# Designed miniproteins, single chains, continued (5), part 22

Each design is a single chain, and the fold is of that chain. pLDDT is the mean over its residues in the fold that is shown.

## One batch from the design tools (miniprotein)

Design m16781
Fold by ESMFold2-Fast:
Structure m16781 (fold): chain A 80 residues (1-80)
Amino acid sequence: SEAEELLERAEELLREAERTGDRKLAEEALELAKEALRLAEDKELILRAIGLILRAIGLLLDLDLKEKREKEELEKKLEE
């Protein structure tokens, strides 16, 4: 099904994002998982999509926290 194909691609992109810390791959995986959730009619596919969405959001939050800390440190240095 289209939902299954989207989930497979989302899983591959998310695994690569987790290995590399690539924010864009994590964002792409999240969008594919969201589209899979929209198309999913089977409970198993819905649960897989939700799992991938949560995993991708978790990774993106971790990456955003790191970026925010780096930005705050640079802003403090520029104001001194």
Scores: mean pLDDT 83

Design m16782
Fold by ESMFold2-Fast:
Structure m16782 (fold): chain A 60 residues (1-60)
Amino acid sequence: KIEELEEEARRLEQAARDAKEHGKLLPAKSTMDEVAQGLERRAKEAREEAERLRREELEA
């Protein structure tokens, strides 16, 4: 469970980086920027949730 969240966060971070680089080459740089932003936000949330979930799941 928590492990999957951490893995997803890492994957999302990599995808965000790729989106940023691809955005530079593609004409739709604006769209790619939005995608990168969404990916980064999701990665952050996943990381925070993983840490909190770990504590809560153990206690809960």
Scores: mean pLDDT 72

Design m16783
Fold by ESMFold2-Fast:
Structure m16783 (fold): chain A 55 residues (1-55)
Amino acid sequence: MSEEEIERMKANLREVAKTLSPEEIENLKALAEKELPPEAARIVNEILDEEIKKL
């Protein structure tokens, strides 16, 4: 993915995460690890960890 695509994905994921409970964010992290390639799962989990810390 391009750097611009990654930044857009991160922004969208942060917006979605703001609408979720901490438990839903944890479930989304687990789902990402199961369904996504390891590289994509790491990016998703890093963003979701940042959002959980804000809650």
Scores: mean pLDDT 76

Design m16784
Fold by ESMFold2-Fast:
Structure m16784 (fold): chain A 55 residues (1-55)
Amino acid sequence: MLEEAKEKLEQMAKEGASVMDLLNEAIKLGSELGDENVKRQLMSHAAILGVKNLK
């Protein structure tokens, strides 16, 4: 579940998704899992991936 969500975010980042797209997907996936800590972890992961793609 969490691992599948992280893999999806990593795949989106490899495909050139923007940091905003990654954050929105992380929020959606975290909300669907119903766990605030999971949501925060996914958002943090998305932000790190997005920063790497900004330059």
Scores: mean pLDDT 77

Design m16785
Fold by ESMFold2-Fast:
Structure m16785 (fold): chain A 117 residues (1-117)
Amino acid sequence: ASEASRPTAESARAFAAALRERAAEYRAAGLDDVARAYEAMARAAELLAEALETGADRRAEIAAALDEAATAAERAGLDEAAAILRALADAARAGALTPNQLFQGIADAVAAAERAL
């Protein structure tokens, strides 16, 4: 995908919906900790969509969702994805993430998780 494309609230919501759909597939497979990680990543994407739509500061809620995703990924043995999510949570809390960096970072964590599964 082109890195020049900035996420919109619509694209962030679509990404969150895809993550929730994938979480449901993993839950059906009995991979509850993987499903929880994807659900928490979806929440971070939904909070990004809200921030883009309203201009509200959602950095604390985004960081909390990313920390939850990292904890679930660690429980699932998805160590690479967990490390990416922890770094994103720290950057979000510091206000150091652009919307594009947050979107791409979640995508990188998903790619790491899919490689390990």
Scores: mean pLDDT 85

Design m16786
Fold by ESMFold2-Fast:
Structure m16786 (fold): chain A 55 residues (1-55)
Amino acid sequence: MEEIKKKIVEEALKMVKEGASITEAVKKAYEEALKKGLSEKEAREVAGEVKKEAE
């Protein structure tokens, strides 16, 4: 995974550790990826990685 995608995933996983739901972290990761200029496909990949690693 590219450095940007990795950082978004790590930040979302940290939110889960701090009490956020997996669903909320996944949504935030998707939104953050789009805001940083990643494509919808890449944003979905980032969100999927957060879900996979948080489970």
Scores: mean pLDDT 80

Design m16787
Fold by ESMFold2-Fast:
Structure m16787 (fold): chain A 57 residues (1-57)
Amino acid sequence: MLEEARELIEAGEPAKALSLLGPLLDTPEAQELAAKALELLGWDEGAAGMRRRAAEL
């Protein structure tokens, strides 16, 4: 799941990566990948929120 999400981000499909990461967002690794996907979508504030949440886990 995490590796597949990373591949989608590298392929330029961040929205699909976010869909795969949804049920895994309770882990720091998934939160960081979600933050990268949000940055690619232009949502820097959302990415910062995800990284802040990852630091709490």
Scores: mean pLDDT 75

Design m16788
Fold by ESMFold2-Fast:
Structure m16788 (fold): chain A 61 residues (1-61)
Amino acid sequence: MEEALEKARKAQELLLKELKENPDLSDEPLEVKLERRLELAREVGDEETIEAIEKSLEALK
């Protein structure tokens, strides 16, 4: 519980920080947002999220 929840919280906080630091992120293309999310998921080793995002990116292509 400690490790898994800690990684999930860190990934979410990193994403939120990037969204707040870059005011234009709200208007970024969905593909760019998904790629950024994918990198965060890879950093925490969230395989389920990685696969879900990769499928979404393929659909957008």
Scores: mean pLDDT 66

Design m16789
Fold by ESMFold2-Fast:
Structure m16789 (fold): chain A 63 residues (1-63)
Amino acid sequence: SLEEEVRRALEEAGFVPTDDVVRAIAEGLSHLETEEERRAGIRLVVRHYKAQGLAPGTEIRVP
């Protein structure tokens, strides 16, 4: 599922996403027209968190 792809991508990047953040990101990406756009959106989200300089093992939560 899209939620599993989001979780896996964030975990592979070294983060610990909460269920709520995975769901929120997946919901935000679910309205994209193609699977390629959704995958690009996942990569952009991962890049965003990496760019913030968060350490490996950092928990990512919804505000």
Scores: mean pLDDT 78

Design m16790
Fold by ESMFold2-Fast:
Structure m16790 (fold): chain A 70 residues (1-70)
Amino acid sequence: SPLEDELLRLLVEAGGRPISEETLARHFGISRATVRRLVDRLNERAGDADRSLIRHVPGRGYWLGTVVEP
């Protein structure tokens, strides 16, 4: 899954910075719906039904999520 691997790589390289769905769609030349599908598939492959690996932040986009307990 080259698109899934590239999406994950971009999120890793962003260093916890959210990347907008539009930016990802333009980067790959795909629709925003396809970006959402790639994110869902990556989370599914990680065995993550809660979408803990990749989070959607409204108004900001997608990022690698970390649960931090104070």
Scores: mean pLDDT 72

Design m16791
Fold by ESMFold2-Fast:
Structure m16791 (fold): chain A 69 residues (1-69)
Amino acid sequence: SKEELEKEIREILRKAGVSEEEIEELLKAIRNGDMEKVDRLLTRAHVRHGMSAEEAERLARLAKELAEL
């Protein structure tokens, strides 16, 4: 469900140390289908918080799935 995908995205980002403000900005971009902004925000979070490649790939897949709902 949309709610379950948003929850999973929030938990991954919180674990990585991303702020609630940044998480909500990303979720808003996903809900609006602004995939250019989603890519920019995900890249920023990955670089700033040192996410593993596996975590970054999982997050990108979840964001795409949520955007397609």
Scores: mean pLDDT 83

Design m16792
Fold by ESMFold2-Fast:
Structure m16792 (fold): chain A 94 residues (1-94)
Amino acid sequence: DEALGALELALAENQEAVVKAVLSGDDEALLEAAREAAERHLSPENKATALDFLASAPREEAVRAVKEAVRTLLEEKRLNVSEEELKELEKKLE
Protein backbone atom coordinates (compact mmCIF):
# COMPACT_ATOMS: atom_id res chain seq x y z
CA ASP A 1 0.00 0.00 0.00
CA GLU A 2 1.46 3.33 -1.14
CA ALA A 3 -0.07 5.25 1.77
CA LEU A 4 1.18 2.72 4.34
CA GLY A 5 4.73 2.96 2.95
CA ALA A 6 4.62 6.76 3.11
CA LEU A 7 3.34 6.62 6.71
CA GLU A 8 6.16 4.25 7.72
CA LEU A 9 8.74 6.72 6.37
CA ALA A 10 7.15 9.69 8.16
CA LEU A 11 6.62 7.93 11.51
CA ALA A 12 10.23 6.66 11.62
CA GLU A 13 11.44 10.31 11.40
CA ASN A 14 9.10 11.52 14.21
CA GLN A 15 9.44 8.63 16.68
CA GLU A 16 9.09 10.49 20.02
CA ALA A 17 5.73 12.09 19.18
CA VAL A 18 4.36 8.89 17.62
CA VAL A 19 5.42 6.63 20.52
CA LYS A 20 3.93 9.11 23.02
CA ALA A 21 0.64 9.21 21.05
CA VAL A 22 0.37 5.39 20.89
CA LEU A 23 1.12 5.07 24.63
CA SER A 24 -1.56 7.69 25.40
CA GLY A 25 -4.23 5.44 23.85
CA ASP A 26 -5.74 8.54 22.19
CA ASP A 27 -6.57 7.79 18.53
CA GLU A 28 -6.98 11.51 17.76
CA ALA A 29 -3.48 12.23 19.14
CA LEU A 30 -2.14 9.34 17.04
CA LEU A 31 -3.71 10.69 13.83
CA GLU A 32 -2.42 14.20 14.61
CA ALA A 33 1.11 12.87 15.21
CA ALA A 34 0.96 10.97 11.89
CA ARG A 35 -0.29 14.06 10.01
CA GLU A 36 2.47 16.23 11.57
CA ALA A 37 5.13 13.61 10.73
CA ALA A 38 3.96 13.46 7.10
CA GLU A 39 3.91 17.28 6.75
CA ARG A 40 7.43 17.70 8.19
CA HIS A 41 9.38 14.69 6.95
CA LEU A 42 8.03 13.48 3.59
CA SER A 43 8.88 14.54 0.04
CA PRO A 44 6.04 16.44 -1.73
CA GLU A 45 4.77 13.32 -3.56
CA ASN A 46 4.79 11.04 -0.49
CA LYS A 47 3.36 13.86 1.65
CA ALA A 48 0.37 14.25 -0.71
CA THR A 49 -0.22 10.47 -0.64
CA ALA A 50 -0.08 10.23 3.17
CA LEU A 51 -2.08 13.42 3.91
CA ASP A 52 -4.78 12.63 1.31
CA PHE A 53 -5.19 9.17 2.85
CA LEU A 54 -5.41 10.56 6.42
CA ALA A 55 -7.96 13.20 5.31
CA SER A 56 -10.16 10.95 3.13
CA ALA A 57 -10.09 7.56 4.89
CA PRO A 58 -12.72 6.77 7.53
CA ARG A 59 -11.29 7.47 11.01
CA GLU A 60 -11.23 3.74 11.90
CA GLU A 61 -9.25 2.88 8.73
CA ALA A 62 -6.81 5.77 9.25
CA VAL A 63 -6.15 4.72 12.87
CA ARG A 64 -5.71 1.09 11.77
CA ALA A 65 -3.22 2.07 9.05
CA VAL A 66 -1.15 4.24 11.42
CA LYS A 67 -1.08 1.46 14.04
CA GLU A 68 -0.06 -1.04 11.32
CA ALA A 69 2.80 1.27 10.25
CA VAL A 70 3.98 1.55 13.88
CA ARG A 71 3.82 -2.27 14.24
CA THR A 72 5.99 -2.62 11.12
CA LEU A 73 8.54 -0.18 12.57
CA LEU A 74 8.59 -2.20 15.84
CA GLU A 75 9.09 -5.51 13.98
CA GLU A 76 11.95 -3.99 11.94
CA LYS A 77 13.50 -2.57 15.17
CA ARG A 78 13.37 0.97 13.77
CA LEU A 79 11.91 2.52 16.96
CA ASN A 80 14.27 3.53 19.77
CA VAL A 81 12.22 2.34 22.76
CA SER A 82 12.90 0.63 26.10
CA GLU A 83 11.75 -2.97 26.72
CA GLU A 84 9.02 -1.61 29.03
CA GLU A 85 7.77 0.86 26.38
CA LEU A 86 7.90 -1.91 23.73
CA LYS A 87 5.59 -4.15 25.83
CA GLU A 88 3.12 -1.29 26.36
CA LEU A 89 3.23 -0.36 22.64
CA GLU A 90 2.46 -3.97 21.65
CA LYS A 91 -0.53 -3.92 24.02
CA LYS A 92 -1.81 -0.57 22.63
CA LEU A 93 -1.34 -1.68 19.00
CA GLU A 94 -3.73 -4.65 19.36
Scores: mean pLDDT 80

Design m16793
Fold by ESMFold2-Fast:
Structure m16793 (fold): chain A 99 residues (1-99)
Amino acid sequence: SKETLEDIKRSLENARKLLEEAKRLEGVDPFKAEVYRAIAEITLAVTREALKHSDLPEEVKKKLIELINRALDAVSQGRYDEAIELLKEAIEFIEKELE
C-alpha cells in the first residue's frame, strides 16, 4: 500500500509539472502547450484507473479519484491554475497518508 501511494504521488507530481509547462507555453507555443496538456490528461486518466484497481482503502481511493476528476475537468476547460492546485491537494493528502 505504501509503495502504491508513492507511485500514485509520483504520477500526480509528473502530471502537475506537465500542466505547469502547458500553462507556461500557452500563448507562446500553442501546439506544444496542447501536447503537454494531452500527456497530462493521459497521465491522470491512467493514474485514476490504477487507483480503481488498487488495494488502497476505499476512502483514500474515493478522495484521490474525486480530486483527479476535478483536475481533469479543470484541464478540459483550460483552467490550468485550478488543475495544478487540485493536484497539489492530492499530493499533500498522500504525504499525510504516508506519515
Scores: mean pLDDT 90

Design m16794
Fold by ESMFold2-Fast:
Structure m16794 (fold): chain A 66 residues (1-66)
Amino acid sequence: ELEKAKKEGYALAQNAIDRALAEGKSMDEAIEYARKAVENFASKIKDEELRKAVLEGADQAIEDAR
């Protein structure tokens, strides 16, 4: 479950960055857009460990995109 949550967070952030860049945003804007998308998604997760796993996966995707 935690590994799946990390992969979901990673994919969510990566997809958000890719979409923002495709729409003509800068890399910095794409990263901010992805952070907001991930925070919105994570806010719906009541399990604290799953929420942290999603955020960790997303942070890794953001670092990989830099």
Scores: mean pLDDT 82

Design m16795
Fold by ESMFold2-Fast:
Structure m16795 (fold): chain A 60 residues (1-60)
Amino acid sequence: KEEAEKLYELGKKAYEQGDYVTAVEYYKKALELDPDNTEAAKNLKKILESEKGVEAVEKV
């Protein structure tokens, strides 16, 4: 559980920095350790929507 919280925190930091891919990876790992972390699940959904924007940036 402590490890899941650390991963969730790292995901939030990546999200704040605009690194959506890294944030998704950390949130997924946090959910693997603590599936009941609904906050990680909700933030994962938000990032998946934002990832469409990241795809556009990668093309330019």
Scores: mean pLDDT 71

Design m16796
Fold by ESMFold2-Fast:
Structure m16796 (fold): chain A 82 residues (1-82)
Amino acid sequence: SEFSEEELDEQVLITLADMILALARNAAKHLSKEEAIKVLKQAIDMLERLRDEARRRGYERAVAHFDEAISELKKLLDELEK
């Protein structure tokens, strides 16, 4: 295998970040403004907690991936809260 145990854990976290981002974006499109805001805030909180865990583990690639996902969801939240 090309992957160490740590690399497999980091890749799983990266995949999870991508899945949460995609699900949150899709949910926001199909929900009312009020419900979309709630979902986006919950998704951001979840991603921030997972990013902090990745940072504690030294998973720099996963941290960068979570930072990007959080940034994208915060942009959507800002647009909805206008």
Scores: mean pLDDT 84

Design m16798
Fold by ESMFold2-Fast:
Structure m16798 (fold): chain A 77 residues (1-77)
Amino acid sequence: SEYLKRIEEDPNDAKAYADLGGELLALGEYEKAIEYYEKAIELDPNYSEAYLGLGVALEMLGRDEEAKKYFEKAKKL
C-alpha cells in the first residue's frame, strides 16, 4: 500500500501509520489495524483520529470496554 511506502520512507509519520490502520480496518484485519493505530499514538499521543480508529477496531473485536476508553480519549483531544 502507499501508506506502507510512506512508513518505509519516514518511520515517524504518525499519519501514515493511522492511514494504514484504516486500510487494514476496511479489510477486516482488526488486530493488525490496532497495532498500526497504537504506533500512530506512540508517535503522536494527541492524534484523535488514531484513538477513534483504535476504538472502532476494538469494538469490531468485541472489546467494548477498551473501545469506550479510546473513544473517550479521542473526545478529550
Scores: mean pLDDT 85

Design m16799
Fold by ESMFold2-Fast:
Structure m16799 (fold): chain A 65 residues (1-65)
Amino acid sequence: FEELLERAERLTPLASQPEVRPEIEEIQRLIAEAARRVEARGSLEEATEEEALEVLEEVERERRE
């Protein structure tokens, strides 16, 4: 899961472009929310890629509601 957070951080330079900034910020917010939930369940260090995707899907579902 930490790899997803690192990839999100690498998107920060792209946020300098006004046209894509809102989309980049939204992606970063979704990943940050998923990270908080994984951390609340135990540890980010012990989270698997599968668990990270599960939590990310839960966050996306809740945002639709």
Scores: mean pLDDT 67

Design m16800
Fold by ESMFold2-Fast:
Structure m16800 (fold): chain A 60 residues (1-60)
Amino acid sequence: MNYYKEKLKRLETERKAIDEARKQFADDPEFQAGIDETRASVDRQLEAIKKKIEEEKKKL
């Protein structure tokens, strides 16, 4: 459980950094496309980690 909690906090930090990078590189369409994919990946991982924490509680 602690591992998933740490990963959750790390993903939150990455999401914030992605939002800042989006503002910094607003004029770069290639970078914007990459940022969109990275943000979607982080959001998917956050949802998966939250689900994983719930599943681990039930499996214990």
Scores: mean pLDDT 76

Design m16801
Fold by ESMFold2-Fast:
Structure m16801 (fold): chain A 72 residues (1-72)
Amino acid sequence: MEKEKKIEEILEAIRAGKFEEAEKLLKELQEKYPLSEEERKEVMRRILSEIAERYAESDPEAAELARRTLEK
């Protein structure tokens, strides 16, 4: 339950364009809660999906990088 709240905080920071804050929160999540390989992949997919969705019009380069990473 607490891990999910931290993931939501990361996603909210991304939606607000606070990428530095999102990176800090992701680092705190990894340090505070041990993540399995599958959990890490899931968190990264959620982050990349949010970037691709929110920044498609305002930052097309960031959105394109996120989409390419998700395709793999």
Scores: mean pLDDT 74

Design m16802
Fold by ESMFold2-Fast:
Structure m16802 (fold): chain A 71 residues (1-71)
Amino acid sequence: GESVERLLEEFERRGEEAVRLAKEGRLEEAEELLEEMEEEIERLAPYVPQPLVDELREILEKTKEEVKKIL
């Protein structure tokens, strides 16, 4: 469905932005964005299929790892 594809695309885009912010030395903004992403997953988790939750969490964890490598 279009809504699932859009949500995954938005999450990937936010992840890319968090990595970009970290590379620019804007660590506080990168961490805030990661926290917002985590909060959104927790909010959505009761209302979306588990495979989608798993994909969103995978994007977040990959982004956290990339940001951690920059720190």
Scores: mean pLDDT 83

Design m16803
Fold by ESMFold2-Fast:
Structure m16803 (fold): chain A 85 residues (1-85)
Amino acid sequence: SLKELKARIEFIKATTEFVKALKNKDYEGAIEALKKLREVAEKYLTPEQAERVNELIDKAIEAIKNKDFEGAQRALAEAGRVITE
C-alpha cells in the first residue's frame, strides 16, 4: 500500500542519516536520526508495532551512549524488520 511504501522510504531516509552520523562520529546526530525513526513508527505503524520499534530505538540510543555501535546497528536492523511486516 502507499502507507507501507511511505513508511519504508522514511525509514530508509532516517537510517541513512544515522549511518552518516556514525561514520562522522556525530553521536548526537545519530541519536536525532533514531528519534526521527520513532516519529516514523508512530505515524505509519500500528500501536503494537510502534511500541516494539520504540523499545528497539531506546536500546539503540543506550547502545550509542555506551559506545556499542554494533549493538545500536543490530537494534536498528531489528526495528527495520518490524517496519517491513
Scores: mean pLDDT 84

Design m16804
Fold by ESMFold2-Fast:
Structure m16804 (fold): chain A 61 residues (1-61)
Amino acid sequence: MMSAEEFMEELEKKFKEGELSLKEVGLKADDYIRENKLSSEEKVIVLEKLSEMAEEYRKLK
């Protein structure tokens, strides 16, 4: 129904709004990759978004 980009944007939004923890985002992203058998390009989109979110989480004081 949604692209990998749209899926990751939804997860990022929920993470930033406090609806999901980083762990929950990671689990949902992993599940999405596994269930949809994503292409290399789509996997890069997912992994880059996860990396960005993890970096932002590390900057929290």
Scores: mean pLDDT 76

Design m16805
Fold by ESMFold2-Fast:
Structure m16805 (fold): chain A 69 residues (1-69)
Amino acid sequence: MEEAIRAALEFARPALEKLKAAESELEREALEGLLRMSIYVAAYSESESLEEAREIARRAIEEAERELA
């Protein structure tokens, strides 16, 4: 689980780093969408069940939001 969460975050890392540097609302909205989509794609590709994919995505998003705070 923890490794899958980390893998999903690392897959989304380029979007996350750009989001940390974003200075406009429009740029933040676009990058937030890209970040969430990247995390969902990684979570679903690395999981064997929809329930596992949802948990990986949820926790990876929480960690990304923590890094952005």
Scores: mean pLDDT 81

Design m16806
Fold by ESMFold2-Fast:
Structure m16806 (fold): chain A 93 residues (1-93)
Amino acid sequence: MREEVKEKLRELAKEKGIEITDEQIEFSVDLGREIAETILQAWRDEMLRALDEAEKRGRITPEQRDALKAAVESGDPAAEDEATRIAFELSRE
């Protein structure tokens, strides 16, 4: 049972494109909420990094960066969509 649950969580993380360690999976078996937060936090960290890079390259203003970072951290879907768009633009150049 426990190993089956760990494999299921590993598969779900892979489907979402989130890299997660076996240690994180094992810890989260008893605290399902924790694995969800870990996945969300990893995704948010990537969005926040993309926003910092966009501001550094002059693609957005410091004020826009700060506002989007705050909204992404609060879980605003519109801000997450905008941050994702910015990240894709940076990756393409």
Scores: mean pLDDT 71

Design m16807
Fold by ESMFold2-Fast:
Structure m16807 (fold): chain A 64 residues (1-64)
Amino acid sequence: MEKKELLKKGMELYNEGVRAMLDGKYKEASELFEEAARLFEEAGNKQYSDIAKKLAEEAKREAA
């Protein structure tokens, strides 16, 4: 997958994760943010990857 496609897919999953957080679906949000972080990492965008990882951990804490 090209880096631009990885970034686009990562942003789509990131936005779905944000929506899941707003809807109180913390387990789904954590999984979406983890997948987004993976795609951002593959795209070479460490900043976005780190942000998504942080949000995944926050969602996991709220799901507990």
Scores: mean pLDDT 85

Design m16808
Fold by ESMFold2-Fast:
Structure m16808 (fold): chain A 73 residues (1-73)
Amino acid sequence: SPQSQQSQRAIDIFQQIIDRMQRRSTRPMSPQQRQQHQRGRQSLTNVIRDMSKTAPDSMQPQFDDIAQRFDRI
C-alpha cells in the first residue's frame, strides 16, 4: 500500500540518519555540539514513535529496531 511504501522509505531514511549520527558521536565534539546531537536524537525518537502509531503492524518490528538503535547512539 502507499502507506507501507511511505513507512519503508521513512525507515530507510532513519537508518541513514542513525548511521550519520553514530559516526558523528565517535568524533570529538564541543559541549554545544554534544547538546545539539542529544536534542536531535530525542526529536527523531519522538518522530519515529509517532510514525509507528500509523504504520502497519507488519512494520512495527522495523520501527522497534530503529528506536533501539537510537538508544545506542
Scores: mean pLDDT 79

Design m16809
Fold by ESMFold2-Fast:
Structure m16809 (fold): chain A 81 residues (1-81)
Amino acid sequence: SNEDVIAVLEEALAEWRRRFPDAAWAHQLLEELIRWARSNEVSAEEALAAFERLRDAVAPDLSPEQQAALDELIARIRERL
C-alpha cells in the first residue's frame, strides 16, 4: 500500500541520516521521494521502478556501504509487492 511505501522510505531516511550523516544529497532525495509518495497514490511497483532508476543514476558516486544500503531499501520495497 501507499502507507507501507511511505513507512519504508521514512525508515530509510532515518537509517541514512544515522549511517551516512554527511550524505546530504541522499537525505534531500529521500525527503523529496517521501513528499512525492505522500502527494500521490504510489504503488510499491511504481516506487520500485523509481528506486531502480535512481540506483542507476547515482551508482557511480556511491560507496560500497551506500550501495548495500540502497539494495536493502529496494529489497524492502519489493517485499511490499
Scores: mean pLDDT 76

Design m16810
Fold by ESMFold2-Fast:
Structure m16810 (fold): chain A 71 residues (1-71)
Amino acid sequence: MKVEAVSEEQKEELEKIEEGLEEIRKREEELAKQPLTEEKIKEQMELGVEAVKLAVEKTVLDRENEKLKKS
């Protein structure tokens, strides 16, 4: 049975979120090397929205993890 303060499922979800954020960061770095175009701006905005979404999900999981440690 899982008796850790952090479940393995939550750890796996955090790792997936961190991987997603790393992938977005690499794509943003690639876009930063490209000349300023309308398509680049649109993609940068879309990546920013995805990054915020993943950051919120990570924060929620971190808060749930904190509650489990105190429970």
Scores: mean pLDDT 74

Design m16812
Fold by ESMFold2-Fast:
Structure m16812 (fold): chain A 58 residues (1-58)
Amino acid sequence: MSEEERKELIERAERALEISGVSGLVAGHDLRETAEKEGDEELLEKGEEIIRKGRALL
């Protein structure tokens, strides 16, 4: 995964979190799953952070 692709995925997930907690949870889980497939620890940590923030908004 390129750095540009990583930034775009993170921005989309953060945007989803701004819309709603449910949207953020979905985006965070998608980000985490992508990170696990790519072996990207930074992306994994970001996905988990977005999931935690999404849950806090519920």
Scores: mean pLDDT 82

Design m16813
Fold by ESMFold2-Fast:
Structure m16813 (fold): chain A 60 residues (1-60)
Amino acid sequence: MERVKNVLELAYFGVISVREAAEMLGVSPSAVSRALKELKSKPFTDENLEEVAKKLLARQ
């Protein structure tokens, strides 16, 4: 979970691209893009970052 949060944070601040984040996390670029849109629609807090990271890695 901590690694996923760190990768999403890097993508959120534009340090890495959506493609790079997707490759690092083993998910689709569209999944990362959706997660980043959700993060940008809410205050950037550790709690919101963790919630979005959990949704990204959820079974569904």
Scores: mean pLDDT 78

Design m16814
Fold by ESMFold2-Fast:
Structure m16814 (fold): chain A 82 residues (1-82)
Amino acid sequence: LSEKEKLVAEAAVHLIYAAVGLVTARNQGNEEAAKLFEEAVDEISRLVNEMERTDDVEKARELTEQARSLAKKALEEINKIE
């Protein structure tokens, strides 16, 4: 895998994590947590799509770090609710 492909894969893992969180929150009937994870899924998905369109590895790295931060923030906010 190229460096860019590795960064896209890392961002995709954060997207999967947020998506699993969304499904789990919905199954638990936790509407507030579901909304937070839904917002994270939408934002990280946008970042992954932007990464796929750029040829700049440094830009892809910045976007991957943003995806990581968004996933972490969603987890921290959910932990404050429960």
Scores: mean pLDDT 81

Design m16815
Fold by ESMFold2-Fast:
Structure m16815 (fold): chain A 71 residues (1-71)
Amino acid sequence: MDEPPEEEAKRLAEELKKAFEEGKKEALEKKPKKEELEKRKKEALEKRKAGEREGALEVAYLLGMEKAIAE
């Protein structure tokens, strides 16, 4: 069975959650353009699909921004 290190797995999960919440806050303050967010999201999704940790974090962050902007 796949049993990654407990502490590192929890840390990643927390970082993803924090990135999402930080994205929401930053979108409220800076109100980035939707087109810019969509382009960045596509690039981040490709990195996440390749298994890159930073890509996963960036996707969470951008999803947070998108959700805050969406009504």
Scores: mean pLDDT 75

Design m16816
Fold by ESMFold2-Fast:
Structure m16816 (fold): chain A 65 residues (1-65)
Amino acid sequence: SSRETALAYVESAARALRELGVPEEYVEEFRERALKVIEELRDSPLSVQIEAINRVVSETLERAA
């Protein structure tokens, strides 16, 4: 399902952020924000959900720099 795919994508992105050395507090904030975003977009196409998750990733990287 698109929800399972979106949830898996969030967890993969969180893992990637940890591997890049992003502090755990920012990774936890990312996960919380991304999960809220995909819940808000639950009736949207998977591509829209992925684009929104990617925006949260970019914002997290900017804040962690």
Scores: mean pLDDT 86

Design m16817
Fold by ESMFold2-Fast:
Structure m16817 (fold): chain A 73 residues (1-73)
Amino acid sequence: STEEKVREVLKEFNLNEEAAKEIAELLEANPRASDTALLTAVGLILHKHGKSLKGLSDEEAAELVRRLREAIP
């Protein structure tokens, strides 16, 4: 499922796996979102779950977006 793929990505990036369902729902509803829009929305969801994207480099953030897009059905 999209949620399970997102959960594995969050685990690999040391982010809160509890955010996986909400991020999966975001991706399924917005499969054409820009990288900036996706990072902004994911950052807000992660903040709600006690995590932040602020520690990621630009390269790590780009890889996160790439991996999340691969989870879209």
Scores: mean pLDDT 82

Design m16819
Fold by ESMFold2-Fast:
Structure m16819 (fold): chain A 95 residues (1-95)
Amino acid sequence: SSLKLKQSEEEQKKIEEIKERFKKELEELKKKALEAIENKDFESAEKYIEEILRKGNEAGLEVIPLSLIEALRLVAEALDIALELKKKIKEEKKK
């Protein structure tokens, strides 16, 4: 039915709005974490990493009822960034 098609289009638009908000928040938090790592402020860097993971979880939970696959992708993206940043902290601590 045409109503089901319109509902699907509205759901896709909501997913895209959540993804765009999440992307902007992740980019800001990643930038802050990298600046903290460069300044050897590892305590602040770890807090930004925890916030990245929290934001990924929040975005994922918001998207689950619309798309499980898109929710998993958002959580995976946050985890990948967090792991990259944790690796940088470990390498900088060895120097």
Scores: mean pLDDT 85

